# Designed miniproteins, single chains, continued (5): the designs that were tried, part 97

Each design is a single chain, and the fold is of that chain. pLDDT is the mean over its residues in the fold that is shown.

## One batch from the design tools (miniprotein)

Design m19357
Fold by ESMFold2-Fast:
Structure m19357 (fold): chain A 87 residues (1-87)
Amino acid sequence: APSAEQQRELERRVEELERELKERWEKAKKTMEPEEVERLHRELLREALRRLLEWAEELGIREEVLAELRASATPETLAVLEELEAE
């Protein structure tokens, strides 16, 4: 099981990632064509899930994180998650 210190570090990384991706998404909506924004959305989602799963694997909680993601995911998120699990 991850230590309380490792859990707090994961939470910090997730918060920083969410902030970074939200800023990139908001900027894209203001500067890009709608079709480019949709493409970027999928790229940002894939990047976020990949980084989250890599951190979860380092902490030995990948299966727990995957179960939580599957329980809360949209169909689009589930499709990206399946692609990442196949890698």
Scores: mean pLDDT 76

Design m19358
Fold by ESMFold2-Fast:
Structure m19358 (fold): chain A 90 residues (1-90)
Amino acid sequence: SAEDKLILETSKKIGVEEGLILGKKLGLSEKIAKEAGEKAGEAVGEKEVELREKIAKGEISSREAQEELAKLFFDTFFSTAKELLEKEKK
């Protein structure tokens, strides 16, 4: 749907911005921070679309969904940043 596409695009853009902020605090390069943030934002956007349907069906609360999305962002950001840093070594 148009709404789902907007969520995905918006989450990816926000992911880049949040990734740059986190990367600066962690001493990561802007390149790595941007790529990790973009991937994390994309994962969050995809999951948000899925969780919106579960919330509508009463399967999960909005609070539980927000906690899951926040955890997914950080987990994906850090795992991606580590992967990119390891590739820079070789």
Scores: mean pLDDT 85

Design m19359
Fold by ESMFold2-Fast:
Structure m19359 (fold): chain A 87 residues (1-87)
Amino acid sequence: SPVQEALRKTLEKFKELYEKYKDKLSEEAQKIVEEVIEKLEELIRNGFDEKVAKEIIKKLMEAARKFPENEELFNVMASGVKAVLDL
């Protein structure tokens, strides 16, 4: 489905962003990115769930506020998940 394809592309982009920025993330921020990646992998395996996608967006937006040094990264990731919801 278009949603499943968009989720896979979003997951790959998140993995690329994590690899690129890992050294600039605190251990707490790294754990949040890893949890978000795990939740996206579950959405791909178990089927898309709008409630779970919205919870991921909320978690990323809260992380952007808690880790201002990584605000742009978390906002880009949140926008990626929101784009899937807008399909």
Scores: mean pLDDT 88

Design m19360
Fold by ESMFold2-Fast:
Structure m19360 (fold): chain A 88 residues (1-88)
Amino acid sequence: MTPLEMIKEALENIERMLAEGKLTPEQVEKILQLNLERLKKESPEAAKIFEEGIRDGHGLIGALIAVYGQKEGLSVEEMRKLYEEVLK
């Protein structure tokens, strides 16, 4: 499975859980805020991609890419490319 497919699958799973009431928007926002604060300390570069997503109204997509990019050791350029591909 490609990184793009993995991010899309994760997004679809979260959207399904929200639709089924297994997650609330408020719970998602809290998880996003905690991950952003962690990334600002551990990977400022990944945090920038997450913040770009928040600014664009795609905070969840930005978060998924930033967390994945930190775990896999992706560069800022690779994370930005993945973000652009998910938004198409």
Scores: mean pLDDT 83

Design m19361
Fold by ESMFold2-Fast:
Structure m19361 (fold): chain A 101 residues (1-101)
Amino acid sequence: ARRAQVEAEIARLVAEAVGHILKAANSDPETREEHLKKAKEYIEKLEELRQRHADDPRVVALADAAIEFLKEMIENIDKLKDPEFQDRFWDRFAARVAAAR
C-alpha cells in the first residue's frame, strides 16, 4: 500500500537521524556539531515529507511524533549516555507511534 511505503520512509529517516544523534552524544565537540548538522538535515526531510502528505492525517501524526522525538533526543543528548534514560525515551516514542495509528 502507498501509505506503508510512506511509513517505511519515515522509519528510515528516523533511523538515520537517531544514528547521527547517538554518534553526536559519544563524540568530541567538533564531531558532535557535524553529526547534529546531519541529524537536523533528516529532520528537515521529515518536515518536507509531512508537508507533501498534509492531506493524510495519519502520515502527519506519525511525522509529527517522529520530529518531536528527534528534537527531544537532541535537547537531552547528554542524558543519552545513560542506557536507562535511552530505553525510557524509546518506550515513549513507541507509545506515541502506537497512538498515531
Scores: mean pLDDT 80

Design m19362
Fold by ESMFold2-Fast:
Parts: C-alpha cells; structure tokens; sequence
Structure m19362 (fold): chain A 60 residues (1-60)
C-alpha cells in the first residue's frame, strides 16, 4: 500500500538504510517494487529533489 511504502521509505531515509534493505522490508510487507525504483527514489529523497510522498507516487 502507499502508506506502507511511505513509512518504510521514510524509515530507510532516517536510519540510513541501503536500497537493498528498503526493498527487502517492502517485500516482507507485501509491497511489490523493484530495487531499482527504490534506489532512484531513495537517492532523490536524500538529495532533497523530492519528498517521500512524491517518491511514493513515482513508484506506484
């Protein structure tokens, strides 16, 4: 779900998780996303290019 994706992505940014770790957590939560999509979103959120909410919309 969008809410689950947002929560895990935000935690990954806060805790400094890798794209692999974020993708694994999302898979465990039943969210089907590619590691590449997570990597791009995580990089853009960390750089300030987009918000977590914008990244969620870009992935879904």
Amino acid sequence: SARTLAEILEEGVREGWSAREVAERLREAGVKVSQSAVSTALRRVRSGEMTVDQAVLAIL
Scores: mean pLDDT 81

Design m19363
Fold by ESMFold2-Fast:
Formats: C-alpha cells, sequence, structure tokens
Structure m19363 (fold): chain A 73 residues (1-73)
C-alpha cells in the first residue's frame, strides 16, 4: 500500500531528516526548522498507520528535539 511505501521512505530518510532539522534549528533558520518538524510529524503519523511503531517513535522524538531547541533559543 502507499502507506507502507511512505513508511519505508520515512525510515530510510529519518537520519538525514533529523540531522537537517537540528542543523536548521541550530542556525536559527526558523522557517526551515518548522517545515522539517512538520515533515517529521507527518512521516511519524504515516509510519504509525503502517504499523512501524519504532520508526514512528524515532520520528516523533526527532521532532520534539528540534522543537525543544527552538523553544530554548
Amino acid sequence: SSFKEAAEIARAALPELKEEALEAARKGDKQKATSLISALRIYAAVAKWAGDEETARELREAAREVERFLEES
């Protein structure tokens, strides 16, 4: 199904998405960081709907980490 395909893409992209989101947050690029947080959350929802709880959890944790960094800045 398209959900499973999207979850596989999310799993493969997770390391790069997380790194890029954190880097954007560190640089103070609020627009890019916010966009990437949204992408991480959407992919987390898709992974959860596909039954990939581990990938969903990691994507949610990455999004929260980026959000916290922006809040502390």
Scores: mean pLDDT 81

Design m19364
Fold by ESMFold2-Fast:
Structure m19364 (fold): chain A 89 residues (1-89)
Amino acid sequence: PELVLEVEDVVGDYGPATLTARGSGPLGSEMVLVLLDESGKKLTTTSQERVGGELTVTHEVSGASEVKAYAASTPTDIKVATGRITYVP
């Protein structure tokens, strides 16, 4: 089975927002979500080992501009997807 990964764009205010990544792959595949600022600097990381399905996390997103999702089944089989964070006034 091939790793497949996608992540949703996020719309929220400067507070808790729901971050969602979806993936499928071999058993034991790990998915992680990383929050990045406008410069691409890592602000925080949330991770979960998961096979298929959806990784959903609620997290403080103040100062973040992107959510980046990673999925890996082995050290050499890694997929990356990026979603945008948009703030409403």
Scores: mean pLDDT 69

Design m19365
Fold by ESMFold2-Fast:
Structure m19365 (fold): chain A 86 residues (1-86)
Amino acid sequence: MSLKELQEALKKAVEKALKENPDVVKAALDAMKAGDSDTFTENVRKFTEAVIKAIKELVSDKEAAEKLIKYVEDAAAKQIAEAKAA
C-alpha cells in the first residue's frame, strides 16, 4: 500500500469516528478550553479507540492496519503529553 493510500484510509477512518462520536469530540474540545487535562485525556482515548475500530473495519491488510493504528496511537499520546505539560 502506498503512503497516499494509507493517508486516504486514515482520513476515512477519522471521518467515520467523527460522525459516530460527535459528543466525545465536543467533550475533548470543551475540556481543552477549560484546562481540564484529565477529561481531555479520557475523551482523546475514547476517540482514539473509535478510530482504531474504524481502521480495523475499513483496512483488510493487517500490516497496513497496524501501521495506521501505530500512527493514531503515537499522535494521541503526543496530544495527551502536550495537554499535561501545559
Scores: mean pLDDT 80

Design m19366
Fold by ESMFold2-Fast:
Structure m19366 (fold): chain A 71 residues (1-71)
Amino acid sequence: SLEELVERLIEAIRNKAPLEEIRRLFEEIKRLVPERADAIENALRGVLHLVEEGRYDEAIDLVRATAAWIR
């Protein structure tokens, strides 16, 4: 489900998983909600930037905000 993938993505960010895993989870979310692909791609770019800056809590907040919007 979308909620399960979002929770897995948040956990991956919290555990500082490789960027490849974060990208993979976003791709799975995009497959569930293809009508929101552009918004999901924009969120991916923002999350990757925040993660690379070590701003993990802000990355999680962006995931939560995006998930609420695409439902």
Scores: mean pLDDT 86

Design m19367
Fold by ESMFold2-Fast:
Structure m19367 (fold): chain A 78 residues (1-78)
Amino acid sequence: MVVEGEFLAFEVEERDGREIARLFREPFRGVTSAEDWERSARALRSAARTARAEGREESARALERLAEEQERLARELR
């Protein structure tokens, strides 16, 4: 699976928290480099901020936790 392909759709739909959560259910098994994981984490953080602005703070917290885990993986790969 191609993470970047999913993230293109995800960034288009970042305004819709439900769709963001749907795309992030897909396994990120195509990610092999630290930069790919950091790209994933950035998308998650953007989505979290959008969710917060829309009043969905619980969704924002879930997304930011995922972003932190992705960033941890990226750092361990370096």
Scores: mean pLDDT 59

Design m19368
Fold by ESMFold2-Fast:
Structure m19368 (fold): chain A 102 residues (1-102)
Amino acid sequence: VKLEQSPKKVTVKAGGTVTLTNHVENSGDKPVYVHLYKAKPGEDPKNAELLDSAVLPPGKNTVEFTLTNLKVSDTGVYYFAASLDGKNVVVWGEGTELTVVE
């Protein structure tokens, strides 16, 4: 499994909306679980906060998570991660650096 995360860096005004997109290369016949984590800048993504999860069924290659009504406190690095069992992460995305300004 390989993850391609976009955007890499984005700045949004408070009250705005951002869509984070992840392209999944999955050569297996099983579904992939895609997780969204939030970390502080410089924090190891393995210790990040789990925000949401979705199941990517076989034959689909894209998962999107939309963050709405953003606040300055939502500033951080957002990582996609994938698991094959919903528990054990097998790959981490490179992250999106989100900055929310007033």
Scores: mean pLDDT 78

Design m19369
Fold by ESMFold2-Fast:
Structure m19369 (fold): chain A 72 residues (1-72)
Amino acid sequence: MDRDILVALAEIMAAIARKYGGTAEDYVRFAEKLREIDPENIEPLEVIAQYAEDAGLTEAAKRIREMIEKLR
């Protein structure tokens, strides 16, 4: 199921970024790539945004949430 697979990928990408000290731009790029695969599926982008917020990358989380708003 496509949605569950993309959410799992988002969680893996975010966990790797957290472990290796990913930057704000890394989290935004992850969200952009996930959006390109399925623009109507916002759940993976919400996962990346939450991980960015939890990492203290508030501007990255804000930019990703702005992407979600545009996707509806």
Scores: mean pLDDT 79

Design m19370
Fold by ESMFold2-Fast:
Structure m19370 (fold): chain A 85 residues (1-85)
Amino acid sequence: SELDALIQELLAEFRQLWQNARENNWSLDELKQKLEELFEKLIARSAPLSPEDQLQLLGLFSEMSGAAMEAWVNQEKELPPLPPI
């Protein structure tokens, strides 16, 4: 489905973002900025989805970004567990 495709794209983008953050030694503020940019793009991409699917996708983003910021503050090497690809 379109929702499943967007979820897979989001998971790939989060993994890439985490890799870039680690490789470039981003600050927490830089990570927040990149997450905000990703969220803005996600809002635009979610527009064709049903309200239920939009809520699911945005809810997943919120949970993942919160977990990523917490992991970053705790200096964890690995991105928090994500749903299977």
Scores: mean pLDDT 78

Design m19371
Fold by ESMFold2-Fast:
Structure m19371 (fold): chain A 116 residues (1-116)
Amino acid sequence: SRAREVATAILTQLLVAIRAHEKGDEALYELFLALARANALAAGDEVVAAAIDEAEKLIRAGEYEKALEIVRAALREAYGLDEAQLRELEAEARAEVAELEKDWDALVAAAEAALA
């Protein structure tokens, strides 16, 4: 469904942003956090967009698990997902992140070029 596709995209983008922040890749962090927020707003999900803004504060404080939990809760409520559905979407998002990590340095370079 479209809701499932949007939720997976937001989770993937948030997980990339968290990983980028952990590694000190600031440009990649800023780009993917902005993409997650833009996807939530484009879908009309102001609650999810607000959760991403709160997650940004937690990510900058190094509180990655709390940041992920806030966005997970917002996605579950906004899209009517149960715990099993959310775990399935998170597994798909983590698989997408693992694929992106194969060319991580290229992603960092592209983000730096995009924000220059």
Scores: mean pLDDT 87

Design m19372
Fold by ESMFold2-Fast:
Structure m19372 (fold): chain A 85 residues (1-85)
Amino acid sequence: MQEKLEEGKKQAEELAREKGKELGGSVEIHTAREDPVKVELVALIYGKDGNLIRVLIFTTYADGSVKITEVKSEKEMQEIVAQLS
């Protein structure tokens, strides 16, 4: 069961890095929440100018499944960054 969560977490981190490359930006990955049954990762993608251009939220479950939520609103992205502090 823990092995499935770790596999899903690795898949989420890889997807975040791939998305960052596609957008031509740098990626920061944060573990926002880690429970025995799920892990939430937040990927912050910054453009070459240093501005935050995309936020991806990955929820990895005990069965190894990964849910992806993409945030594009500048206000919502800033609120997420503030919560990670």
Scores: mean pLDDT 77

Design m19373
Fold by ESMFold2-Fast:
Structure m19373 (fold): chain A 96 residues (1-96)
Amino acid sequence: SEEEEKEEILEKLEELRKEAEELEKEIEELLKKEDNPELKKLLEEVKNLIEDIEELIEELKSDPTLPLKELIKRLIALELQLIGLKFELEKLKKKL
């Protein structure tokens, strides 16, 4: 059902937020060792992603009329952003 699919999306968003917060923490620990402007920029991008995830979670909880198709598209976009940020961090670690 659409309600069950929305509950699954909420669970995926909560997990995505957790992964983004773990990435934020890893970047913050690296910044304690080296004041790197590329890491600072990546940290801001991760913080923005966390805000976008939190906004979608709040919208999903507050608006029962949100179209499922749009929710799925927004979830996929956020998942792809996290993958990209993880890739950027691994690339930066090789330069450190």
Scores: mean pLDDT 89

Design m19374
Fold by ESMFold2-Fast:
Structure m19374 (fold): chain A 80 residues (1-80)
Amino acid sequence: MKKLEQEAASLLSAAAVRVAGLYFDMKTYAKDEEEQKKLEELVEQGRELVLQGARSNPEEAIKLAEKAIELVREGEEFLK
């Protein structure tokens, strides 16, 4: 049980760091206000998922953290 909790905490932490990374990439690399707004929406969604995960059971927290990381990947592809 504690191992699953530790995995959830680790993945949520990684997701939070990656969402923060996307925020700074947006600030540095967004070409215009429209692109910045779309990336801000992804960052906000990722942040919300991480917060929900922190309040969820470990299995749900892992799923929410993975979803947040997927949104970050979407934002990273958008910046290419």
Scores: mean pLDDT 83

Design m19375
Fold by ESMFold2-Fast:
Structure m19375 (fold): chain A 81 residues (1-81)
Amino acid sequence: SEEVLEEAKKLLKEGKVEEALKLLEQAGYLSLRDAYENGIIDEEEKKEYIEKLLKAKNIKEVIEIDTELGIKQLERAVRSL
Protein backbone atom coordinates (compact mmCIF):
# COMPACT_ATOMS: atom_id res chain seq x y z
CA SER A 1 0.00 0.00 0.00
CA GLU A 2 1.05 3.65 -0.37
CA GLU A 3 1.19 3.92 3.45
CA VAL A 4 3.93 1.26 3.52
CA LEU A 5 5.97 3.26 0.98
CA GLU A 6 5.54 6.47 3.03
CA GLU A 7 6.70 4.69 6.23
CA ALA A 8 9.67 3.13 4.38
CA LYS A 9 10.72 6.55 2.99
CA LYS A 10 10.51 8.00 6.53
CA LEU A 11 12.82 5.23 7.80
CA LEU A 12 15.26 5.83 4.90
CA LYS A 13 15.39 9.58 5.69
CA GLU A 14 16.17 8.68 9.34
CA GLY A 15 19.07 6.43 8.21
CA LYS A 16 17.21 3.24 9.20
CA VAL A 17 17.96 1.57 5.88
CA GLU A 18 17.70 -2.08 7.01
CA GLU A 19 14.32 -1.44 8.71
CA ALA A 20 12.99 0.34 5.60
CA LEU A 21 14.07 -2.47 3.23
CA LYS A 22 12.65 -5.14 5.56
CA LEU A 23 9.30 -3.31 5.64
CA LEU A 24 9.14 -3.18 1.81
CA GLU A 25 10.22 -6.86 1.56
CA GLN A 26 7.56 -7.96 4.09
CA ALA A 27 4.96 -6.10 1.96
CA GLY A 28 6.14 -8.06 -1.11
CA TYR A 29 7.54 -5.05 -2.98
CA LEU A 30 11.27 -5.91 -2.78
CA SER A 31 13.18 -9.21 -3.20
CA LEU A 32 16.77 -7.91 -2.84
CA ARG A 33 17.01 -6.94 0.87
CA ASP A 34 19.27 -9.95 1.57
CA ALA A 35 21.55 -9.03 -1.36
CA TYR A 36 21.76 -5.43 -0.06
CA GLU A 37 22.58 -6.47 3.54
CA ASN A 38 24.92 -9.41 2.75
CA GLY A 39 27.36 -7.67 0.40
CA ILE A 40 26.33 -8.85 -3.08
CA ILE A 41 25.77 -5.15 -3.95
CA ASP A 42 28.66 -2.67 -3.68
CA GLU A 43 28.47 0.66 -1.77
CA GLU A 44 27.88 2.77 -4.93
CA GLU A 45 25.02 0.49 -6.07
CA LYS A 46 23.57 0.63 -2.52
CA LYS A 47 23.60 4.45 -2.65
CA GLU A 48 21.88 4.51 -6.05
CA TYR A 49 19.28 1.97 -4.89
CA ILE A 50 18.38 4.00 -1.77
CA GLU A 51 18.27 7.27 -3.76
CA LYS A 52 15.87 5.69 -6.29
CA LEU A 53 13.64 4.35 -3.49
CA LEU A 54 13.52 7.82 -1.88
CA LYS A 55 12.37 9.27 -5.24
CA ALA A 56 9.75 6.54 -5.88
CA LYS A 57 6.23 8.00 -6.14
CA ASN A 58 4.24 4.75 -5.88
CA ILE A 59 4.55 0.98 -5.38
CA LYS A 60 4.91 0.34 -9.14
CA GLU A 61 8.12 2.42 -9.16
CA VAL A 62 9.43 0.47 -6.11
CA ILE A 63 8.89 -2.85 -7.94
CA GLU A 64 10.54 -1.42 -11.09
CA ILE A 65 13.59 -0.30 -9.03
CA ASP A 66 13.87 -3.77 -7.42
CA THR A 67 13.51 -5.48 -10.84
CA GLU A 68 16.20 -3.27 -12.43
CA LEU A 69 18.67 -4.09 -9.64
CA GLY A 70 17.75 -7.79 -9.91
CA ILE A 71 18.58 -7.78 -13.63
CA LYS A 72 22.00 -6.20 -12.90
CA GLN A 73 22.70 -8.88 -10.26
CA LEU A 74 21.73 -11.68 -12.68
CA GLU A 75 24.03 -10.23 -15.38
CA ARG A 76 26.88 -10.17 -12.83
CA ALA A 77 26.16 -13.79 -11.80
CA VAL A 78 26.14 -14.95 -15.47
CA ARG A 79 29.54 -13.25 -16.05
CA SER A 80 30.98 -15.18 -13.05
CA LEU A 81 30.12 -18.52 -14.71
Scores: mean pLDDT 75

Design m19376
Fold by ESMFold2-Fast:
Structure m19376 (fold): chain A 69 residues (1-69)
Amino acid sequence: MSEATVRVGKVISELLQSGELRSGEVLPYSQRELAEMLGVSQSSVSRALDRLERGGTVVRRGRQVVIAP
């Protein structure tokens, strides 16, 4: 659980640092794609995104994830 949260957070941070992603934009990966990329289950990615939303990093929009301001 915590490992998946760290790994998902790192992907978001790297995209923000590279300028490929900005606040208010949709993360260009589905939960399935993140799970495949990170070698974890989709449920682990879902829980990681829930924790990142509680931390103020992202906002969920159905199956999409939006980067918080």
Scores: mean pLDDT 78

Design m19377
Fold by ESMFold2-Fast:
Structure m19377 (fold): chain A 95 residues (1-95)
Amino acid sequence: DDLIARIVAHLRAGATQLPDDLYSRALIFMQGHSGSDIYAMFSDIVGRFPMSVAALDQIVDPRTRMGAFIAMLRARHNIPRRDFAIPPPGPLRYP
C-alpha cells in the first residue's frame, strides 16, 4: 500500500506532522479500520507498543487514533519520536 510507504518515508525524513494530503488519506484509512484491525497490522512489534488492543478500541476520535497509528509506524520502523521544543508551563507553586 503506497499510503503507508509514503507516511513512513515522510517520518524518516524527520517530519513532526504529515502533509495535508497524506493526513487526509490516513484519516480515511483510520476511519475504515477498527482498533483491533490496526493493532493486528503491528503484531510483530506488540511487545514494544505502549497501548493495548482494548485501549485502542476505546479511541473513537480519529485524530487520537492517528497519533497511535503514527506511534506504531515509528516503533515498527525504528524511527525516533519527534518532540516539540516548547514545554507546557509548569504547575502553579503559589496558589
Scores: mean pLDDT 61

Design m19378
Fold by ESMFold2-Fast:
Order: structure tokens, then sequence, then C-alpha cells
Structure m19378 (fold): chain A 68 residues (1-68)
């Protein structure tokens, strides 16, 4: 599912040190509140930017989610 792809992307960001475990869990929780692909990608991008992930990384992650 798209949610599974999002959780794998968050796990990768966690492994790279771009997110804390708490931040990854909070973002995953927010993504579960929607079933719209475009809204899920928007929430993911905005949440990543809010926790200090660089804009280019946040946009690439959201784009990859939409391509899944």
Amino acid sequence: SMLDVAERLLARLLALGLLSPEQAEAIARRLKETDDPEEMARILREALLAVGVPEEVAEEVARRLLEA
C-alpha cells in the first residue's frame, strides 16, 4: 500500500539520521489519518520540512511516494 511505502521512506530517513524515532512515529500517525494519495504526499512533505529535513529531500520523498 501507499502507507507501507511511506513507512519505508520514513525508516530510510531515520537510518540516515534525518529523523528521530519520535518524529518518524508522529509523521506515520498523521499519514494514517488520510486515504488520499495527494494529501498524504502533502502531509509528508510539510511534516519533513517542519522537523528540519532539507526542502529538496522532502520534495523528493513526497514525489517518490506519489510514484509508488
Scores: mean pLDDT 84

Design m19379
Fold by ESMFold2-Fast:
Structure m19379 (fold): chain A 72 residues (1-72)
Amino acid sequence: MDATLDTLIDLALKAASKNPDVLDEVQKQADELRDHVRAGDREGAKLALNRLLSSLGDEAEDVTNEVSRAQA
């Protein structure tokens, strides 16, 4: 769902803003995730999401939990 994707990306960018060294990488992965979602490429979107979360490191779990909470 578009709203869920936008929320995930916004939270990921907010988390990355605490570490400028990863912000550019997270932004790039967010753009790739959006491109795959627009193309209907579920496998590519899943890989891009995993890369985005990996770039966040310890903050990835917090972002994922916040998205899950927002959907409840």
Scores: mean pLDDT 71

Design m19380
Fold by ESMFold2-Fast:
Order: sequence, then C-alpha cells, then structure tokens
Structure m19380 (fold): chain A 96 residues (1-96)
Amino acid sequence: KIEEIAKEISFLAFQIRVWAEMEGDEELAELARKVIEAVYNAYRALKKGDFETAKKYVEELEKLVDEIKARYPNNPLAQRLAEKVKEFKELVEKEM
C-alpha cells in the first residue's frame, strides 16, 4: 500500500515536471524534481527502519507540496499530489 502511494506521488511529480518544462516554468520543474527525490528518500529510509530520516523527508515533502500549491493553486495535478502526500504521511506514521 505505502509503496503504491510512493509510486503515485513520483508519477504525479514527473507529470508536473514534464508540463513545467513544456511551459518553460523552471521553478515548478525544480520543485517537482525535489518531490521525486524526497518521496524516494522517505520510502528508502522507511524500508531500512530509519524512522528519523523517513520523518525528515516526509516533512520536506509536505513543505515542497505546500509551496507548489501556493504558487499554482489552480493546477489539478498539484491538488492530486497534495492528497497523495497526505495519504503517504498517514501511512508512514502508522509504520512508526
């Protein structure tokens, strides 16, 4: 379940990055790249039982998604990303 949500977050962030690159929005593309990195690092840490590192990257992931939503409030991919990140956080907290 948590692996599937991590994959969904990665895929949504990848779609946002591609869209941002097509539009020439370098800031959004960089934020999306950081989202992919943060979710991967959080999931990898969780698999190793490193809950401190997992929590750190989940907090980073939330901040990145909040920034994307604040800058791009009308982007439907950004809203879906925020929903999936919230679900990911809840699942990570249940594993800790």
Scores: mean pLDDT 83

Design m19381
Fold by ESMFold2-Fast:
Structure m19381 (fold): chain A 61 residues (1-61)
Amino acid sequence: MSPVERIEALLERIRATTDVAEARRLLAEIREIVLGMSPEEQERAFPLVAEAARIVQELEA
């Protein structure tokens, strides 16, 4: 499984949860994956990370 595919799977889990603590943990996992990625993969992952952060922010507000 590619790093981008792993991020996509975590994003779907964030969309499925109503628990803000779970969503924050999943977002932290996404950020850790991104730190280990190539610049090309980080560019591809950027919209997914932004979406995940947006959903977490909405759950907190």
Scores: mean pLDDT 83

Design m19382
Fold by ESMFold2-Fast:
Structure m19382 (fold): chain A 94 residues (1-94)
Amino acid sequence: AKEELQQFIDLASLVDPEVAAEIRALLPQVSEEQAELIVEAIKEVFSLSDSTEEGIKLGAKLALEAMRLAAAGASNEEVREHLKRLIEEIKKEL
């Protein structure tokens, strides 16, 4: 899960290097289970996106918000609920 998240960070750095750098800095603060939840949410965002660039931008923003919450000491349940709310917001804007 962290390896997949790292691969996404590398991809995101081609679109938004500043956001990618923040996500990379937060990676050590995130558990494997939280990383798995974030990766699944990113995959869902990609399935909703009309382009790879849109999917990367939305996925990076979602990952950053979820990882900041995780780094602040949020539980796995809180991270899951926050990701669900972010996906619903993305669905309304698409």
Scores: mean pLDDT 83

Design m19383
Fold by ESMFold2-Fast:
Structure m19383 (fold): chain A 63 residues (1-63)
Amino acid sequence: MDAEFDRGAAIVALATFLAVSKRQGDEEGVKLAEEAIDRVLETTDPQEIAALVRETFKRLEEL
């Protein structure tokens, strides 16, 4: 098991959410997902990557 799967899984999940949000016309969701993806690419800590994904999804659920 390697930490790289967290980064790849995070990007896939965020990209999927981005596609769904774009199709729904949810501009706020698209913006949040795009920013989260950018941060995931910048961050090398897998724990922070997981936290970013969870925070983004929870924030979108609240909106």
Scores: mean pLDDT 72

Design m19384
Fold by ESMFold2-Fast:
Order: sequence, then structure tokens, then C-alpha cells
Structure m19384 (fold): chain A 84 residues (1-84)
Amino acid sequence: DEVEALRKKAEEVEKKRNEIGSKIDTAVRRVMAEEVARHGLEAGLAAAKEYQDTVLKDDIDTYNKLSKEAEELRKKAEELERQR
């Protein structure tokens, strides 16, 4: 039951992580494509980086936090399963 609870929790955290990751990827691609079309590749890359460092910073921090949480939950579930 503890193992199943941890796996379920990890799946929920991973789902939230994936949703935020998809949002970040879509936003970065849009910003980069818009700037590339207007000002070329170097400008597009710079705009994407600035957007990640500013507008998407909280989303990226949340993504990284959820990724770590999911990994820790999976490791704990695997460790408990091995103790059976």
C-alpha cells in the first residue's frame, strides 16, 4: 500500500511536470519562431533565453522542483519494493 501510494503520487507529480514542460516548450518555440522570422536566428535564440530567464522563470523552477520530487518518490517506492 505504501509502495502503491508513492507510485501514484509520483505519477501525479510527473503529470503536472509534463503539463508545465509542454507549456514551457510551446511558449519558447513560439517566441523563438516569431523573433527568427523578424530578426534572424541569433535574435530568436536570444529572445528565447530572455523569455526563459524572465517570463518562464517561475514555470521552469516549478518544472525542476516537480522533476526532483517525482524522482525522489520513484526511488523511495523502488527501495520499499526491494525490501519485500
Scores: mean pLDDT 84

Design m19385
Fold by ESMFold2-Fast:
Structure m19385 (fold): chain A 97 residues (1-97)
Amino acid sequence: NIVEEALQKEQTGIEALKAGNIEKAKQSFQEAADLFSKVPSYKSAAEAITAFIEGIEALGEGNVEEAKKNFQKVLNNEDASQELKDLAQEALKVMGE
């Protein structure tokens, strides 16, 4: 089941991020987004994960404005998982939003 595999990859990404393994988190999130993008009804979920990856990358580059924009996209996406939204909200809070 592609959706179950995508959810598993998203969870792996979340756990990697919590463990401080940023590169593993980005890889797992990208795999999740790629799998969700194969299912038409989950394209919006894939977009939420892609925005989250772009937010993490922008933070790594010191681009706080682009990071805020991408984390806000996650929060505004109704198909984003609650765990992903919680992580985006905490990132925005740390950045003073």
Scores: mean pLDDT 88

Design m19386
Fold by ESMFold2-Fast:
Structure m19386 (fold): chain A 96 residues (1-96)
Amino acid sequence: MSPAVAFLINTVEEIILHLFPNVKDPRSLALKILKDLGIIKDYSKDFSEITLADETRPPFLVAISSAPQITIYLSSLTEEQVKALEKEGIAEIEAL
């Protein structure tokens, strides 16, 4: 995984835990949100490989330009919506 992709995921995990401290699997939720927003296309079960949806842009620019959109999106969610997305994210990873 590139440092820029790792930075993106870690940043989303930190925002999730700041806004929703009761989330048990912030990584599965982060990957679900990034995929739903069209920022990432795919990922491996062990998270060693993550494919960005727009491979034409430098990964650091994708990370930087996506951060405001992700923050606004997360801030719009209810705790019930977050719980549902976390469950869906975990199920998607288990199905890989």
Scores: mean pLDDT 76

Design m19387
Fold by ESMFold2-Fast:
Structure m19387 (fold): chain A 79 residues (1-79)
Amino acid sequence: EAELEAAAARHRALAKRHQRTYDYFKKMADKLEKEGTEETKPLIDRYKNAADGEQKEMDVHNTQASRLIAELEASRKAA
């Protein structure tokens, strides 16, 4: 049980790191969109693509954490 809890905690920590990077890229894209120049369009696309990548990594780690917590809860109910 402790191993599942520790593994879930590690995945949640990784998800939080990806979330911080996601928030940064999203904020940069939003700021550039508000500036609204043709020259910023390639940078906006780059930040949006980077944010999408971070969102995907965050979702993977959150999914793994949820699965591990579900396994832990199933083990506790079986006891």
Scores: mean pLDDT 82

Design m19388
Fold by ESMFold2-Fast:
Structure m19388 (fold): chain A 65 residues (1-65)
Amino acid sequence: SSSEVAKELIAMAVAFELGVGARVEMVDGKLKITSLEEDAEKGRENERRIAERMRELGLEAEVAE
């Protein structure tokens, strides 16, 4: 649906705003956000920051674990 495209664009915009390189994919109706950071620890922190921002926007339920 058009709402799924909008959610993907919002997630990409959030990553861009935070200065994080990320891959955003729709998987089973949920947004899967993967940091492109080489350091796994920093990558996980960046993913958590994106998830936190998405939660602030009321979109936590849209993000995959």
Scores: mean pLDDT 79

Design m19389
Fold by ESMFold2-Fast:
Structure m19389 (fold): chain A 79 residues (1-79)
Amino acid sequence: IKERILEIIEESNGEGISQAELTEKLGVSQSTVTKALNELIKEGKIAEVDGKYILTKDKPSAVAVDVGKRLLRLADELE
């Protein structure tokens, strides 16, 4: 399940995807999606932005991206 969620979020091309769209695309219960999303957030693999889920590797640190694109990689990899 978590792998499928990551794949679908990647396919959103950084736009982010809602929990409802994930539920529709995966064909599983909303509860299952919610649990998997919570685990991925704990692992730092995804982030919730304005009610949508995106990959942390693709999230803009809105301030850091302009000057520190290589530093952004460090920030995304640090736990």
Scores: mean pLDDT 65

Design m19390
Fold by ESMFold2-Fast:
Structure m19390 (fold): chain A 77 residues (1-77)
Amino acid sequence: SMEEFQRNVYIIAINGTLLVIEKMSKKLSAADQAAVAQKIATLKKKLKENKNNLEKIQEILNEANDLERSVLAKVKA
């Protein structure tokens, strides 16, 4: 279905974003790396629990994008 296709596209986007965040976080302090790793784990858990809910998957994508922006800001500082 079209909804199944949309869910799959967003899940791929979320997983890609989280991988980029993990790699960027390696440039941060040990404490900030640990905090980012915990947030990534939380988002992965939410995604696993909501794999069939398009609305919640879209919310998780927004949370992943917010985390990416926050990590990028810390890397640039």
Scores: mean pLDDT 90

Design m19391
Fold by ESMFold2-Fast:
Structure m19391 (fold): chain A 73 residues (1-73)
Amino acid sequence: SAREALERALAEAQAARDSGAAASLGGAIKMLEEGGPEAAKETLRRGLDSLRANGGPAASIASLEAALAALGA
């Protein structure tokens, strides 16, 4: 499920001590519960835009891109 994919990505980000990816993924899980898949995708896109604009780690960017792909974006 979309939630299981996001939870797995969040666990991986936490294990890697990637606070930026973890924050975006946690926000996406919350928005998935409150607003459905489109709200989760929007949260992930904002996180991605922020990471790219601020020169975030390639691994963090790849993690959020993979999460978006899993949601069909």
Scores: mean pLDDT 81

